# Designs tried in a protein design run: designed miniproteins, single chains, continued (3). Part 49

Each design is a single chain, and the fold is of that chain. pLDDT is the mean over its residues in the fold that is shown.

## One batch from the design tools (miniprotein)

Design m9687
Fold by ESMFold2-Fast:
Structure m9687 (fold): chain A 110 residues (1-110)
Amino acid sequence: SAKEVIDEAVRRLQASMDRLIALAEKASPEERTLLLQLVAKLGEMVTEIRDAVEAGDYDRAIELMEKAINFLKEFKEKYKDKLSPEAQRILDETIEFLEKAVEELRKLKE
């Protein structure tokens, strides 16, 4: 179901956030600040996606997931010279599973 796809994407976003927090503890002060800002923004997006799902508004949840993908791509490009390879990998993996989830959700609406 659409709810199951979104719930899985949210669980994977939370796992990515935990990985970014763990990486921030070992990072330089500059990268740590960027990673914590990223985690805060991801937390906001997770809350908005959950609120949309709880309201039964799956169209809004998909739109919010697409906004999250765009935000992550822009963040990675903007800070590419300041992010470690490990941070970039977490971002790439997060973008990939969100894109797959959105694609699956679009197929459910066809």
Scores: mean pLDDT 89

Design m9688
Fold by ESMFold2-Fast:
Structure m9688 (fold): chain A 70 residues (1-70)
Amino acid sequence: AAMDAARERVAIRVAKLAGDEVHEAFQKGDLDRAREILKRALQEVIREATSPEEKAAAQRMLDAVDAAFA
């Protein structure tokens, strides 16, 4: 579906922007740092998104990150 494709594109973009930093933070057990890095990458994707589906997917992922680390 279009939303599944948009979610995949957002995930790839986040991985390119922040994958190594997020991986290092998780390996160190620094969940607060991992959350911060993920949120910044998702905010960047939202800002640069040209499709409503990608923007919506990135916003939902951002909300999910906040929920997961709450």
Scores: mean pLDDT 79

Design m9689
Fold by ESMFold2-Fast:
Structure m9689 (fold): chain A 67 residues (1-67)
Amino acid sequence: APAFPGLDERPGIKNRPENYVEAGRELGRAGHDPDPAVAREHLARALELAPESEQFRRAAEAYEAEL
């Protein structure tokens, strides 16, 4: 059950707050890595950690378009 407002802002509570934090870290690594192959690996991990996040999916698509 959600204990704190704002920790789980997504519709539905299927994903854990920790997964969003880790997904954000992986997305950040993808954005800063100059190697497209390594960046794609970080993007894939971010989406695996936050599969219900439309924002992470859209951010990953934007990074892929710029790689």
Scores: mean pLDDT 65

Design m9690
Fold by ESMFold2-Fast:
Structure m9690 (fold): chain A 82 residues (1-82)
Amino acid sequence: MISELKQKVEEHIDQLEQELITKKGVSQEQAQQIRDQVMQRFDRRWPAMMLRHIADDSTQAQMEQEALDFIDQEFEELLKKY
């Protein structure tokens, strides 16, 4: 379960990184820096987010969607900075 969620998050981040390079013309180095920052922010936030979902009696699908939405939001915010 947790390993599947981690894999989906990593795949989603990989897709966003490729979109930055191919669609927005961001350099590979800059895209990697954005990826690294997103991963660090996710690792810091995720334990608290999981506890909230357990308290809210959320489904695994809802937890997964919130994780992916968080990744999308962090990429969008970091892109606005550059």
Scores: mean pLDDT 75

Design m9691
Fold by ESMFold2-Fast:
Structure m9691 (fold): chain A 98 residues (1-98)
Amino acid sequence: DPAAEEKERQEALAKAREEAFEFIREIIEIAKENADLSPEELEELRRELSKYSTDEDIIRALGLSHALGGLDQMLDWYEEAGILSPEEVEELRALIEA
């Protein structure tokens, strides 16, 4: 059933975006508690992001944010790429500032 397959694909993509939000939240918490991400942690970050998207453009956008010019720039990029909503970005910014 093509309609059911499309619905399942859209639901999987929405779930992948939710998982990306939680992953970013975890990285913010790690950065706040441990100061800096090591090269090994950055590689793990890349590997984990590859699990959260079946869309080539989303995977590429997530990968580009690992250039990590800072947590704020990362959040701005995810918002501009449409991966996170403005509300989700504000929630993560509040976590950074807490």
Scores: mean pLDDT 62

Design m9692
Fold by ESMFold2-Fast:
Structure m9692 (fold): chain A 91 residues (1-91)
Amino acid sequence: MQEKIDAILSQYSPSKRAEVEEVSRMTGLLLRYIGELLDIERLLKQGASPAQIQQAQQALQQTLQDLAELQKKYPQIKEQLDRLVQQIQSA
């Protein structure tokens, strides 16, 4: 890990910095998206109130919009995001 961090720091360029920042933001949104998907699945399986399910669905819709804006700028990241979501859902 230390050697990987040192390698990244020594190869930092302005264009790579922008990509790293966007990946960090994407990771936050991805974790939120996965959490919201799991919450909706849990609520549906438990027969939760319609209000709880609606709130979870609204949160998911908002997160999807935020993700779509990032993916519009970085379409290649969409494939990686879809793979990560699939792996987490399969775990």
Scores: mean pLDDT 69

Design m9693
Fold by ESMFold2-Fast:
Structure m9693 (fold): chain A 90 residues (1-90)
Amino acid sequence: LPPHAESRVAISAPVAVAAGETVTFTATVTGLEPGARYTVVSIVFLDGQEVARSVAELTADAAGTITASHTFTAPSTGNYQLLVVALRPP
């Protein structure tokens, strides 16, 4: 399947964070196939620039939902935001 086929995205609200602070971001992806496996890409942005990325395989729950949490220690002061993309594997 091409990338983005049956893909869903979720984005957190921006959070103002000072350098050295630890923040936990949570984003919930909905509208997935219950019990199906997805490749979940989590991207952390600082003022619109990508500063961190992680990839995991997760299974959607009975409601078709995946909740991804990312704990991040800020290297600099700014506005941080988490984007989560759930992709169907090819």
Scores: mean pLDDT 75

Design m9694
Fold by ESMFold2-Fast:
Parts: C-alpha cells; structure tokens; sequence
Structure m9694 (fold): chain A 71 residues (1-71)
C-alpha cells in the first residue's frame, strides 16, 4: 500500500474530545500500521490558550496542511 497522510482536526469541548479519543486513537493506529503519516490538531474550545499555545496550534495546522498538500 502506498504511504499517505491522515489529518484529524477536532474542535470541541474537553468532554466531546475525550468521548471521541478512543475512536481517534484506533483510527490513528490503523493508519500508522498501514504506513501513513498521522497529523492531529485538537482544540478545546473552553480552554484559555496562551499566545505560545495558540502559535503551536497554528504551527500544527500549517504542518498538517503542508503534509496533505504534498500528498
């Protein structure tokens, strides 16, 4: 199977994110086992992000977008 890229972006409350986490981990594990690169961007809408944490989220989005565009 040719290597590909999986990007998962989830924006929601911590409870919503935690509820979906087992399904996300299973999907990520399956993708990695198939030789795909996995990029995850998770934003908790109730979390008060510092400027540094916000820049890191933006960096992760840019990295994921670049990887997907390269596919």
Amino acid sequence: MAPGTLVVELRGTKEEIDRLRPQLEALKAAAEAAGHRVFEVVEDIDKNYTPEQRKELERRRAEAEAALAAS
Scores: mean pLDDT 80

Design m9695
Fold by ESMFold2-Fast:
Structure m9695 (fold): chain A 61 residues (1-61)
Amino acid sequence: MSPVEQLVQLALQGNLDEAAWRELIARMTPEQQAEALALIRKVAPAEIRDAAVALFERLSR
């Protein structure tokens, strides 16, 4: 499973574990980071979507 697929799976589960997200994001290329962010915005549950996007943007700096 790619780091993009793993991160999207965590987002779908409502799992916002910062350490796990940081490790996965660190393994991504810039192109994969852009894809992951777009997928999170599209598929994350509405209740956690804003939190998931904010977490991703903070960790991808």
Scores: mean pLDDT 84

Design m9696
Fold by ESMFold2-Fast:
Structure m9696 (fold): chain A 81 residues (1-81)
Amino acid sequence: SSDQELDNLIKGLTAMSEKARELGDLETAESFDEAKKYVQATKNGDTSSVPKAVGYLLRGIGLAIEAGISDELSEAYKKAK
């Protein structure tokens, strides 16, 4: 269901944010926290939050790639669901 998919995404974003913080990358962590905020708003019925959720998610991914931590964040995401 869409609710289960959004819950899994929130768990994954939480895990990636926590791992980024553990690695000292606060900017990447904050981008995933913002993405999670807008995913939660979307789950609560605010579909106008979707572009913000996508924007912060893509920003977080780009920052993680640039910082060289994308593999560690990918592992955290996989373990969260």
Scores: mean pLDDT 88

Design m9697
Fold by ESMFold2-Fast:
Structure m9697 (fold): chain A 81 residues (1-81)
Amino acid sequence: GKKVAVVARDEPELVRLAAEAFLSQPQTEELIIIDAGSTDGTRELAEELARADPRVRFLAAKDMKEALALAEAAQPDFLIV
């Protein structure tokens, strides 16, 4: 399967579109959504997606630097920022 990581800060549309695109694919093994300190509901959307689909993992970062480090550590096949 494919592992996808998405790094988002104040971009709920990015998170929603990535979930729609990758969770519709049977090859998607894991979708890791990493929030880089959003304050606009992006984090809450990511948490809801993680509850709805067992393939979704949610990680909270304090800033973009930490979010990118978490994404790199996950060694994804695709990284979206």
Scores: mean pLDDT 86

Design m9698
Fold by ESMFold2-Fast:
Structure m9698 (fold): chain A 62 residues (1-62)
Amino acid sequence: SAAAGRAAAEAMVAGGASRDGANLGAAGIYVGKQEGRDELGIELAVRAGASREGAEAALRAV
């Protein structure tokens, strides 16, 4: 889980998010995947400054 969270955060930073936004977005994507709320996690990451492609890559990393 730690490696998956780190990979998700790095994908978001590569997509243009701030580190704080990437950490929050990665947590949102992880929880969203567990709860079947994948799109909510992606939307949170995009609001944090990630591209949609970066957020989708983060979801695949988790």
Scores: mean pLDDT 73

Design m9699
Fold by ESMFold2-Fast:
Structure m9699 (fold): chain A 58 residues (1-58)
Amino acid sequence: MEELEKQAQLVLDNPVARKVAEKELLKLFGTREVTLENVIKLMEHGRKQLEEALKKAA
């Protein structure tokens, strides 16, 4: 959990990453609010999807 907060903060501090997060949040959760909580939710979702994609590729 702490690790996710740290990673989410890095996204918030990076203008390019914030832009990407905003688009993904709008697409998946219907919100443009790039908050720490929302970015953590997005990262949790993305991590799950990435893990599934990697399993499929193996």
Scores: mean pLDDT 73

Design m9700
Fold by ESMFold2-Fast:
Structure m9700 (fold): chain A 64 residues (1-64)
Amino acid sequence: MEAKRKELLEELERHERELVRRYLEGADPQALTAESKAFLRELLAEAERLGLHDLAEYIRTRLK
């Protein structure tokens, strides 16, 4: 398995778990949404640079 693909997937999973935790702790949903979109845009750029088309398509779907 590709080490970089695994790293990006683990980073995505960690980020999503952290957003859920912060939401449950009373964080501002608008701020969480903005932060999530910024993170997904950076992750998309990295996935595209690495040629991970499946991950890039998934991220694009989530940014709509």
Scores: mean pLDDT 79

Design m9701
Fold by ESMFold2-Fast:
Parts: sequence; structure tokens; C-alpha cells
Structure m9701 (fold): chain A 68 residues (1-68)
Amino acid sequence: MLTEEEVRERVEEAKKLPPEEAVREASELMHQVDADYRAGRLSEEEYVRIMTMVMELYEEAKERLKEE
């Protein structure tokens, strides 16, 4: 199960990756978080906060693709 802290660490690490790798990391995190939520391992509040962080990573990585 991904915790909010683990997602925050992975988001910070992904910001240091090439944009293409950061997009892939965000996509993988979204799938893992969705699976944990459907299995009842995350509350709705946790799910919303974690997904917001991952979506922000995804959008930032796409913007980096335009700059790099």
C-alpha cells in the first residue's frame, strides 16, 4: 500500500527525472493508488490528497517536456 508520505517522496524523486520518466512514474502511481482505494486500504480523504499530488506531478512533467 502506498502511504501519503511514500507518494510525496516518489514525487520529489520524480521531479529530478527526465520529463518522460516523470510522466511514467505519475501514471504508475495513479494506478497503484486507485487499486489501493478500490481494495479499501485508503480513505476517501487520503485518496483525494494522494491523487492530487500525483496529478500535479503529471502536469508539471508535461510542462517540463515543453521547456526541455
Scores: mean pLDDT 78

Design m9702
Fold by ESMFold2-Fast:
Structure m9702 (fold): chain A 75 residues (1-75)
Amino acid sequence: DEVKKKLAELLEEYKADGSEEKRMELARFMVRVELETNGSEEDKERIRRELEENADLVSAAGEPMRKAILELIEE
């Protein structure tokens, strides 16, 4: 239950701070966990394609999020 514990910690930090930085930290953790659990090369490629296909929607509201996800996939 390490994932659940860390998620709760990050969520509480975000609730306390409410900053974009804390929101991004929470989001990066969630994406990293997903990639580590289900992160086959096929899953990484699927996520990349989904980001590219929805670039306009993601870019409008989530450019920092999109970049963070792409960096995790490339790592």
Scores: mean pLDDT 61

Design m9703
Fold by ESMFold2-Fast:
Structure m9703 (fold): chain A 67 residues (1-67)
Amino acid sequence: GVLERVALAELSRDLGLSEAEVRELLALPDEEQLAHPAVQAAMKRLNLSPEEMLRGLRSGRAVLDAG
């Protein structure tokens, strides 16, 4: 759906990953998502806590699962 495409495009842009790489990342456990180099770089660049980053990733996953 439209929301799925928007969520993938925004996460792809923010993380510097392809849409396929974003889908693979979102399938990982929370601890593995946080350990991902692209996620670590995004947290540092955006000054986000691990809790804030996980909230964004979980929101993106929920849109993908619903769309």
Scores: mean pLDDT 78

Design m9704
Fold by ESMFold2-Fast:
Structure m9704 (fold): chain A 83 residues (1-83)
Amino acid sequence: MYTPSPELKEVLKKVGITKEKYTLSEIMLAILQLIDDEGLRDPEDPSVYDVSGTKLGEILGRDRFDRRDLAALEEAVLKHTKK
């Protein structure tokens, strides 16, 4: 189980994340839900998540993620969690 950083926890609070510890799958599902809720898809390429200009993008340190390969998103998320 992982503890989100205070910054990540604050962002995930928008989708009802209130526990202190989560599985990686729970964190990833919450992030994907936030992306869908806020419409953070590239209008020209729906296979790309565009988090530029958002607090989530600031935390993850990367503006764009390929929806077809979430490994980069998962790696960025893990940098902001503790076991």
Scores: mean pLDDT 77

Design m9705
Fold by ESMFold2-Fast:
Structure m9705 (fold): chain A 68 residues (1-68)
Amino acid sequence: MKERGEELLEQVERARPVLLELLRREPSLYPAIVRQLRGAIEQARELGFEEAAEALEELLAELERLAA
């Protein structure tokens, strides 16, 4: 479980710039991306992946700022 949490955190950090650029190019994807991120945050919290959940929440906040 711990190794999976670390891998998830790494994936979130790698995905951050990609998702920000994708949303900037395709704003119509915003609702789908938000839904997926909220689901991922809930799953990470259920599994006890606190750092990954925090990184996902920060990513969601960045996307919300970009979409506003």
Scores: mean pLDDT 77

Design m9706
Fold by ESMFold2-Fast:
Structure m9706 (fold): chain A 65 residues (1-65)
Amino acid sequence: RDARVAAVAAHLESKGWDPSGARGLAARVVAALPDASDEELIAAAERVLAQAAAGVPLEEALAAL
């Protein structure tokens, strides 16, 4: 669990997120997709980021996972 959160958080930080925000979003993505692979979790995080960039609230983007 924690290793997957760290992997997603590192990906988010590479996209310009601060460490605290990256970890928070990563934990929510992992909680939404507990059985997903690391690649699927990163793809889900990228989808959430794309929706946020399009003006979708983070809560709605995460609920769509």
Scores: mean pLDDT 78

Design m9707
Fold by ESMFold2-Fast:
Structure m9707 (fold): chain A 89 residues (1-89)
Amino acid sequence: KLEELLEEAGKIIEEASKVIKEAEEGKISLEEAAKKLKEYIEKGEKLLREAKKLAETRELSPEEVARLVGLEIALIGIKIDLERLEKKL
């Protein structure tokens, strides 16, 4: 179901944001944070690819479109945060 994929992607993005916060607070190393963020990005990309494939098979509601786009933008933000973190390594 599309909704289940969007919910799961949202959870992955939330976990990635927590990792970024923990790295900023010095609770985990930058190396550990980069490793975890790469895993979350891979999982989030997979879930969003599956959601997009389902989206190609039917008309989406405006709410579904807004959520899918919002999650894609959030994932791009996580990728930018990873790039910034990797530059410090």
Scores: mean pLDDT 84

Design m9708
Fold by ESMFold2-Fast:
Order: structure tokens, then sequence, then C-alpha cells
Structure m9708 (fold): chain A 79 residues (1-79)
């Protein structure tokens, strides 16, 4: 699953928005570090997530945990 950073704390991820609700808690795990966030927006084929702390500045892979499901994701920063 692909995602992009909008800001240092906000990302969009390709995900079916019918599977989530605004305000749903998410946990992103990158290299064993947990980043907590929430769903702040729903698109046609994506969700927008705001995290409590800045995400890694370089492209990274991680595991997104949401509503009891785990998704392998790859996130690229906005240049």
Amino acid sequence: MKGKLLTDKAAIVELDPSEVKLGDEVTLIVDGKEYKGRIIGLGENYVAILFDEPLPKKPFKGTLKLNGKEYEIEIEPVT
C-alpha cells in the first residue's frame, strides 16, 4: 500500500474509506517505533492521517494498524 506525506505529521494512504471513520485511531510502526495518529479525512480511494509526532523525513516502510487490521505501507515524503 502506498502513501505520501502532506506535512511532517500528516500523510495520505491508499485505503478504502468505507473501512474507516473520521477520528479512528491508527498506529504506524517504523523500525520498531510506534507513531500514534487519527483519521482526519476521507477521500474516494484514500484516507488522511494526522500523527502526534513528526514522521521520518526519508522514504520509509512500516506497518499501519487500524481497526484490528495490519497493512504493510510505503511512505514517500513530499518534495
Scores: mean pLDDT 81

Design m9709
Fold by ESMFold2-Fast:
Structure m9709 (fold): chain A 79 residues (1-79)
Amino acid sequence: MADELMREAARLYGEARELVIQLKKAGHTELAEQIQKEVDKLLDRVVEAIRNGDMEAARQAIEELRKLISKAKETLEKL
């Protein structure tokens, strides 16, 4: 279970990093930096929750990460 949550978090982190790179290339450096900071905070939350055995908190943090990535994608598509 924890391994699957970590794999999903790693996949989402990779997707977020690609979006951050695309936003920077499009000239939206401030937005890209804000998204990266939020992604890093959520990833730290996932790791901490897994270490503490709080699988529900880990799932919630992953869901928040998914929502952040979805919003970032929508923003990039509107540019």
Scores: mean pLDDT 83

Design m9710
Fold by ESMFold2-Fast:
Structure m9710 (fold): chain A 74 residues (1-74)
Amino acid sequence: DEEAQKLIDEAETKLAEAERYLASGDFDKARELYNEAIKLAREAGKLSTKQEDAIRIVAVILRAIGLLEEVELK
């Protein structure tokens, strides 16, 4: 499950980066990184069946979608 964990870690990193760009007003960069985080989290979901991984994946996706909607309303 090394590949799934790597993708989850990358998704969380992209999410954190996106939140920093959103806070600074760089909406284009934030949108790009949120979409990238969602893609990585979805790919991790295909590779892992562990409940702990699923919780992290869902958290990333829901956070990214919610903040992406905030960016799109600008």
Scores: mean pLDDT 80

Design m9711
Fold by ESMFold2-Fast:
Parts: sequence; C-alpha cells; structure tokens
Structure m9711 (fold): chain A 77 residues (1-77)
Amino acid sequence: MEQQLQQLLQQAAELRERLLELLEEGAPREEVEETFDQLEAVLDQINDIKYPNMSEEERENMRKAAELVRQAALEHV
C-alpha cells in the first residue's frame, strides 16, 4: 500500500512539473488539458488509498477545487 501511494505521489509530482513546463512554453491548450486530466486521475487514486470511505460528494468537491485551479491556469493559455 505505502509503495503504491509513493509511486502515485511521484507521478503527481512529475505531472505537476510537466504542467508548469507546458504553461511556460505556451503549449497547445489540448496538451495542457490532457495533463490536467492525468493529474486529476492520479490525485483521485491517491485519495482512494488515503480516504477509502470518501463519498462521491466529497470527491466531487475536491474535483471542483482542482477545476478552479485549472481554469485559472488555462486563462493563461
């Protein structure tokens, strides 16, 4: 379990770094959006491991928070 969580945290860090790189380079919006989707999927997996009793409502609230960050970043592209 801990090893799987560590791997997912590493993937999240790499995706965040990639996302910042894409934004700095002025990459196509499609690539930025795809990277956000991948990051959200990895974060969802991390939350499933750390909070297995998380409700669908709680998961949706976390995704809404991520969406606000995504919208702010995409306004730059």
Scores: mean pLDDT 76

Design m9712
Fold by ESMFold2-Fast:
Parts: sequence; structure tokens; C-alpha cells
Structure m9712 (fold): chain A 88 residues (1-88)
Amino acid sequence: ASLSPYEKIIEDIAIFILAYHEVYPETDLDKLVSEAAQLFNLDEDDIRNEINRLKKEPARYTYTATYLQNIKVPPKNFFRYLKRTLKA
């Protein structure tokens, strides 16, 4: 079904966070969720719930994980990259 703008940004952020954690397993998934919630002014539980849904559907984030593996964004630069990517 069609997503609201809020639901779409939650989905996009959850996809990028989960994909990034798959590529860089040393990153703390809970910390990434908390930082994303603060930086994008989103509900932390909404992001966590979407990540849990995405874990049941790996195909939804596998393409993003492959892309992130190729461009190799360092963990400290992840949220800068994410803001640039999702604002466009």
C-alpha cells in the first residue's frame, strides 16, 4: 500500500541502518537507532519496529547492503551520508 511521508522516511532509515549493520557488524544496532531517532526527529520505537519487520524480509534491504559495501562509508560518517542521501 501507499506509505505516508513519515512512514516512508522510517522505512528508508530502517533499511539503511539494517543494511549498514550487516556490512559493518561492529556497529551497535541499538545505538544507530537511537542516533537516527535524535538526528531525524523520529520515534525510536517506530524505527525499531520497522527494522524488526525488515529482518523477516531480507530482500527489502539486500540491495542497499550491497551498495553500501561497495561505497565503504566509515561508521563516523554514516549519519552525514544518510542525511545527504535521504534529503535528496
Scores: mean pLDDT 82

Design m9713
Fold by ESMFold2-Fast:
Structure m9713 (fold): chain A 70 residues (1-70)
Amino acid sequence: MLKVTVSFTADGKTYTITLVTDEEGLFEGRLGNYAVFGGVDLETGEGKAVAVDVKTGATVVAEVVSVEPA
């Protein structure tokens, strides 16, 4: 499992959350009204994430800032 730090900007504010992946490299979490989902490719180490505003359904692309061993 990996420790992943994710950042995204929504409504003029920058949010940062640290999450732990499952055995497949997938992660999920919640920060305020945002559900954060993503994954790290275990072959390439490339991470991708999205944040979804659970009130509006608006989706924002998130950045994987760091990936570390958990």
Scores: mean pLDDT 80

Design m9714
Fold by ESMFold2-Fast:
Structure m9714 (fold): chain A 90 residues (1-90)
Amino acid sequence: MKELLEEIRELAKKLPEDVATVFELIIEALEYAYKEKDPEKVKTLIEEIKEQLEKLRKYAEENLSPEQQKIVEKAIELAEKAVKIIEEKT
C-alpha cells in the first residue's frame, strides 16, 4: 500500500499544481480507507475516491496535454489498485 501511494505522489509531481493537489487528497482518502475498520465508512470513502478518479480522468481529457493525460491515467491505475487492496481487505 505505502509503495503504491508514493508512486502516485511521484507521478503527481509531474502534473499541474491543481491536478497534483487533487491526487494528494485522493492519497489521503486512500490512507484513511485503508486504516478504517468500519465497512460502511470504507464503502463511502471508496465511492468518493472512485468519483474523484472519474472526474480527474474527464478533466485530463479536456484540459491536459496527451503526455500529461498518460501520467494521469497511470496514477489513476495505481489508485484503482489501492482501492482493490482496500476492498479485498474488507
Scores: mean pLDDT 84

Design m9715
Fold by ESMFold2-Fast:
Structure m9715 (fold): chain A 66 residues (1-66)
Amino acid sequence: KEELIKAMVDVILSKKPELSEEVARRIAEAIVNGDDDEAVRLMLEHDVAEAAQEASKKYKELQKKL
């Protein structure tokens, strides 16, 4: 779980390096936990919808390896 969150944080920050790591982590945690409402709210508030979608795709790919 933590490994998936860290991988998603890295993807988000590679697209939006100016974003706070704490905010990127909150978005990653919302996606991993399936809290779609919180994830969408954070993405709109911080203008990172594209970066978060890339992280979500990465998460789904990693789940295929389980």
Scores: mean pLDDT 74

Design m9716
Fold by ESMFold2-Fast:
Structure m9716 (fold): chain A 80 residues (1-80)
Amino acid sequence: SSYTQQGQQLIQQGDQARRQGDLLTATRLYSRAGQYYYQAGNYQQAADAYDRASDLAQQMGDDSGAQALRDQSLQYRQLS
């Protein structure tokens, strides 16, 4: 599978984990999806994945983790 297809599968797995209330697993899956989109050169989708991970980290009270994920999202948006 292409990096884009792997990213999409990880987003779907993250969405399922989020619906089940497993915010930590969802955050990790969205972060991994962002890495695969980055490898594919899909910087906008990489940024979107990191934004989703940042939002969940913020919901869990991980302020420093949320900020790091947001900073990574902003870096990826500058590449698009």
Scores: mean pLDDT 90

Design m9717
Fold by ESMFold2-Fast:
Structure m9717 (fold): chain A 79 residues (1-79)
Amino acid sequence: MDELAAEATALLLSPDVGDQYRGLALLDRLTDPAVIRAALEAARPVLATPVGRALFAYAARHSHNPALAAASAELLAQT
């Protein structure tokens, strides 16, 4: 579980857009809301960039995982 969350965070912090979307796809497979929130919180530095904000907006709108969608929207609202 933690390994997938760590991999997802590393992918979200990648400059490659394909890696960033792969990171979101990995988080979408997680079930623990606390683990999802922690991974997104670790990726919070990307919210300083337009592409990072677009990724979190994409997750908030399109994720089939309610915990991922909610956490992404909440972190966007805080920045």
Scores: mean pLDDT 80

Design m9718
Fold by ESMFold2-Fast:
Structure m9718 (fold): chain A 75 residues (1-75)
Amino acid sequence: SVAEIVRWSVKRMLLNAGVDESTAERLADEFAAAVEAGDLERMKEILEQAVSLGVSKATAEALLNTAKALIERAR
């Protein structure tokens, strides 16, 4: 359920930034997998890709902080 919430949030963020649906879906799935794995380096890489596609740095930073909090709560 946490992975589904994160996947939805990332997809919505990318779509709002004007990213096409197929790319938004792929990146959202990759980010959700990184969250499930606790892979902070991979999460950062995906968010850097999102910024290159038009997502603001502030939005990406807020999402990273949210995902880090979700990983800590799962422990």
Scores: mean pLDDT 82

Design m9719
Fold by ESMFold2-Fast:
Structure m9719 (fold): chain A 74 residues (1-74)
Amino acid sequence: KVEELKKAVEELMKTVSPEIAERIRQAYEELLKDPKNPEAIQRVLDVASEAIKEGADATVVGKVLNLVRELRKS
């Protein structure tokens, strides 16, 4: 699960600007420290929404969001 999320995050980062990619990386690292932290989850959701606005593939963003939800349940 964590490995799948890491790969999906890396794929997303390759399709966005370096600035958005860095924000995605930071949000992901914070989420890994506490997957149940509402603020960390919200940060990931906010950056994912921003990535879509920048032209990221909605399917890839959807995969990341679904994997985050599954990680939260663990």
Scores: mean pLDDT 76

Design m9720
Fold by ESMFold2-Fast:
Structure m9720 (fold): chain A 69 residues (1-69)
Amino acid sequence: MKTVKEVDSLEEALELFEKEKNIVIKYNAEGKRTVLIGEDSELVVPELPVEEVIQIMKDNPKIIGFYRE
């Protein structure tokens, strides 16, 4: 089973995503959301512009894809 954690900032969410394995991290994920996908982990964030998602992925190579609801 994956561990689920909720955090109060995107910076904390990205730090946990880099450090932990088999984790689902949620940051302020109400309504439409963006899911950033790693090899064994997921990061759920609010709806962001596509250009911001691309920049986050560029800066965080462990993110291998994303999905928008």
Scores: mean pLDDT 77

Design m9721
Fold by ESMFold2-Fast:
Structure m9721 (fold): chain A 100 residues (1-100)
Amino acid sequence: MSIEELLEEILELLKEKKADEELIEMVEAAIRHLRQGNIVEAASAVLLTAKKIASEYPDDKELLELMIKALELFAEKIRETDPELAESIRREAERIRKLN
């Protein structure tokens, strides 16, 4: 699954859950940045989105697994262009994995 496909799946799940408009707008912004080739801006937006999703849906294993996959793919893509952001994203993915 591509990063874009993962973000679209996350967006669909959030809409089905009737998540707040802020979360929906954050995911849509990440998709827009990705489509425009602004990979670092997309990665930053996804990191903020992941933190909010993990806070509001800590028990939603399917949603959290999709977020972890998206975070890992973004961290890999930006490893050379923004290593500090890539490291922050990896730490967030690891934190989310430890949620029960």
Scores: mean pLDDT 86

Design m9722
Fold by ESMFold2-Fast:
Structure m9722 (fold): chain A 77 residues (1-77)
Amino acid sequence: SAGQRKAAVLTTAAMLEAIAESFERGEANPLKPSVPFTGDKATDIAALTDLLNKAKALGYTRAASLLQEALDLVKKS
């Protein structure tokens, strides 16, 4: 769906922002999902929720904002 495509773009943008935020902090390890994206709504919600919680814990505010928008779009689909 259009919402799923937009969520994928936002997730990609969030990962790019996480890399930028890690470089700004001198960190070697970017955000990694513990749960794979499968295209299944419930699984993808779990994956985005995990990634969002990790971004928040690391203080990656820009990545967290984009992940929240992606999560909201997947929930609406």
Scores: mean pLDDT 77

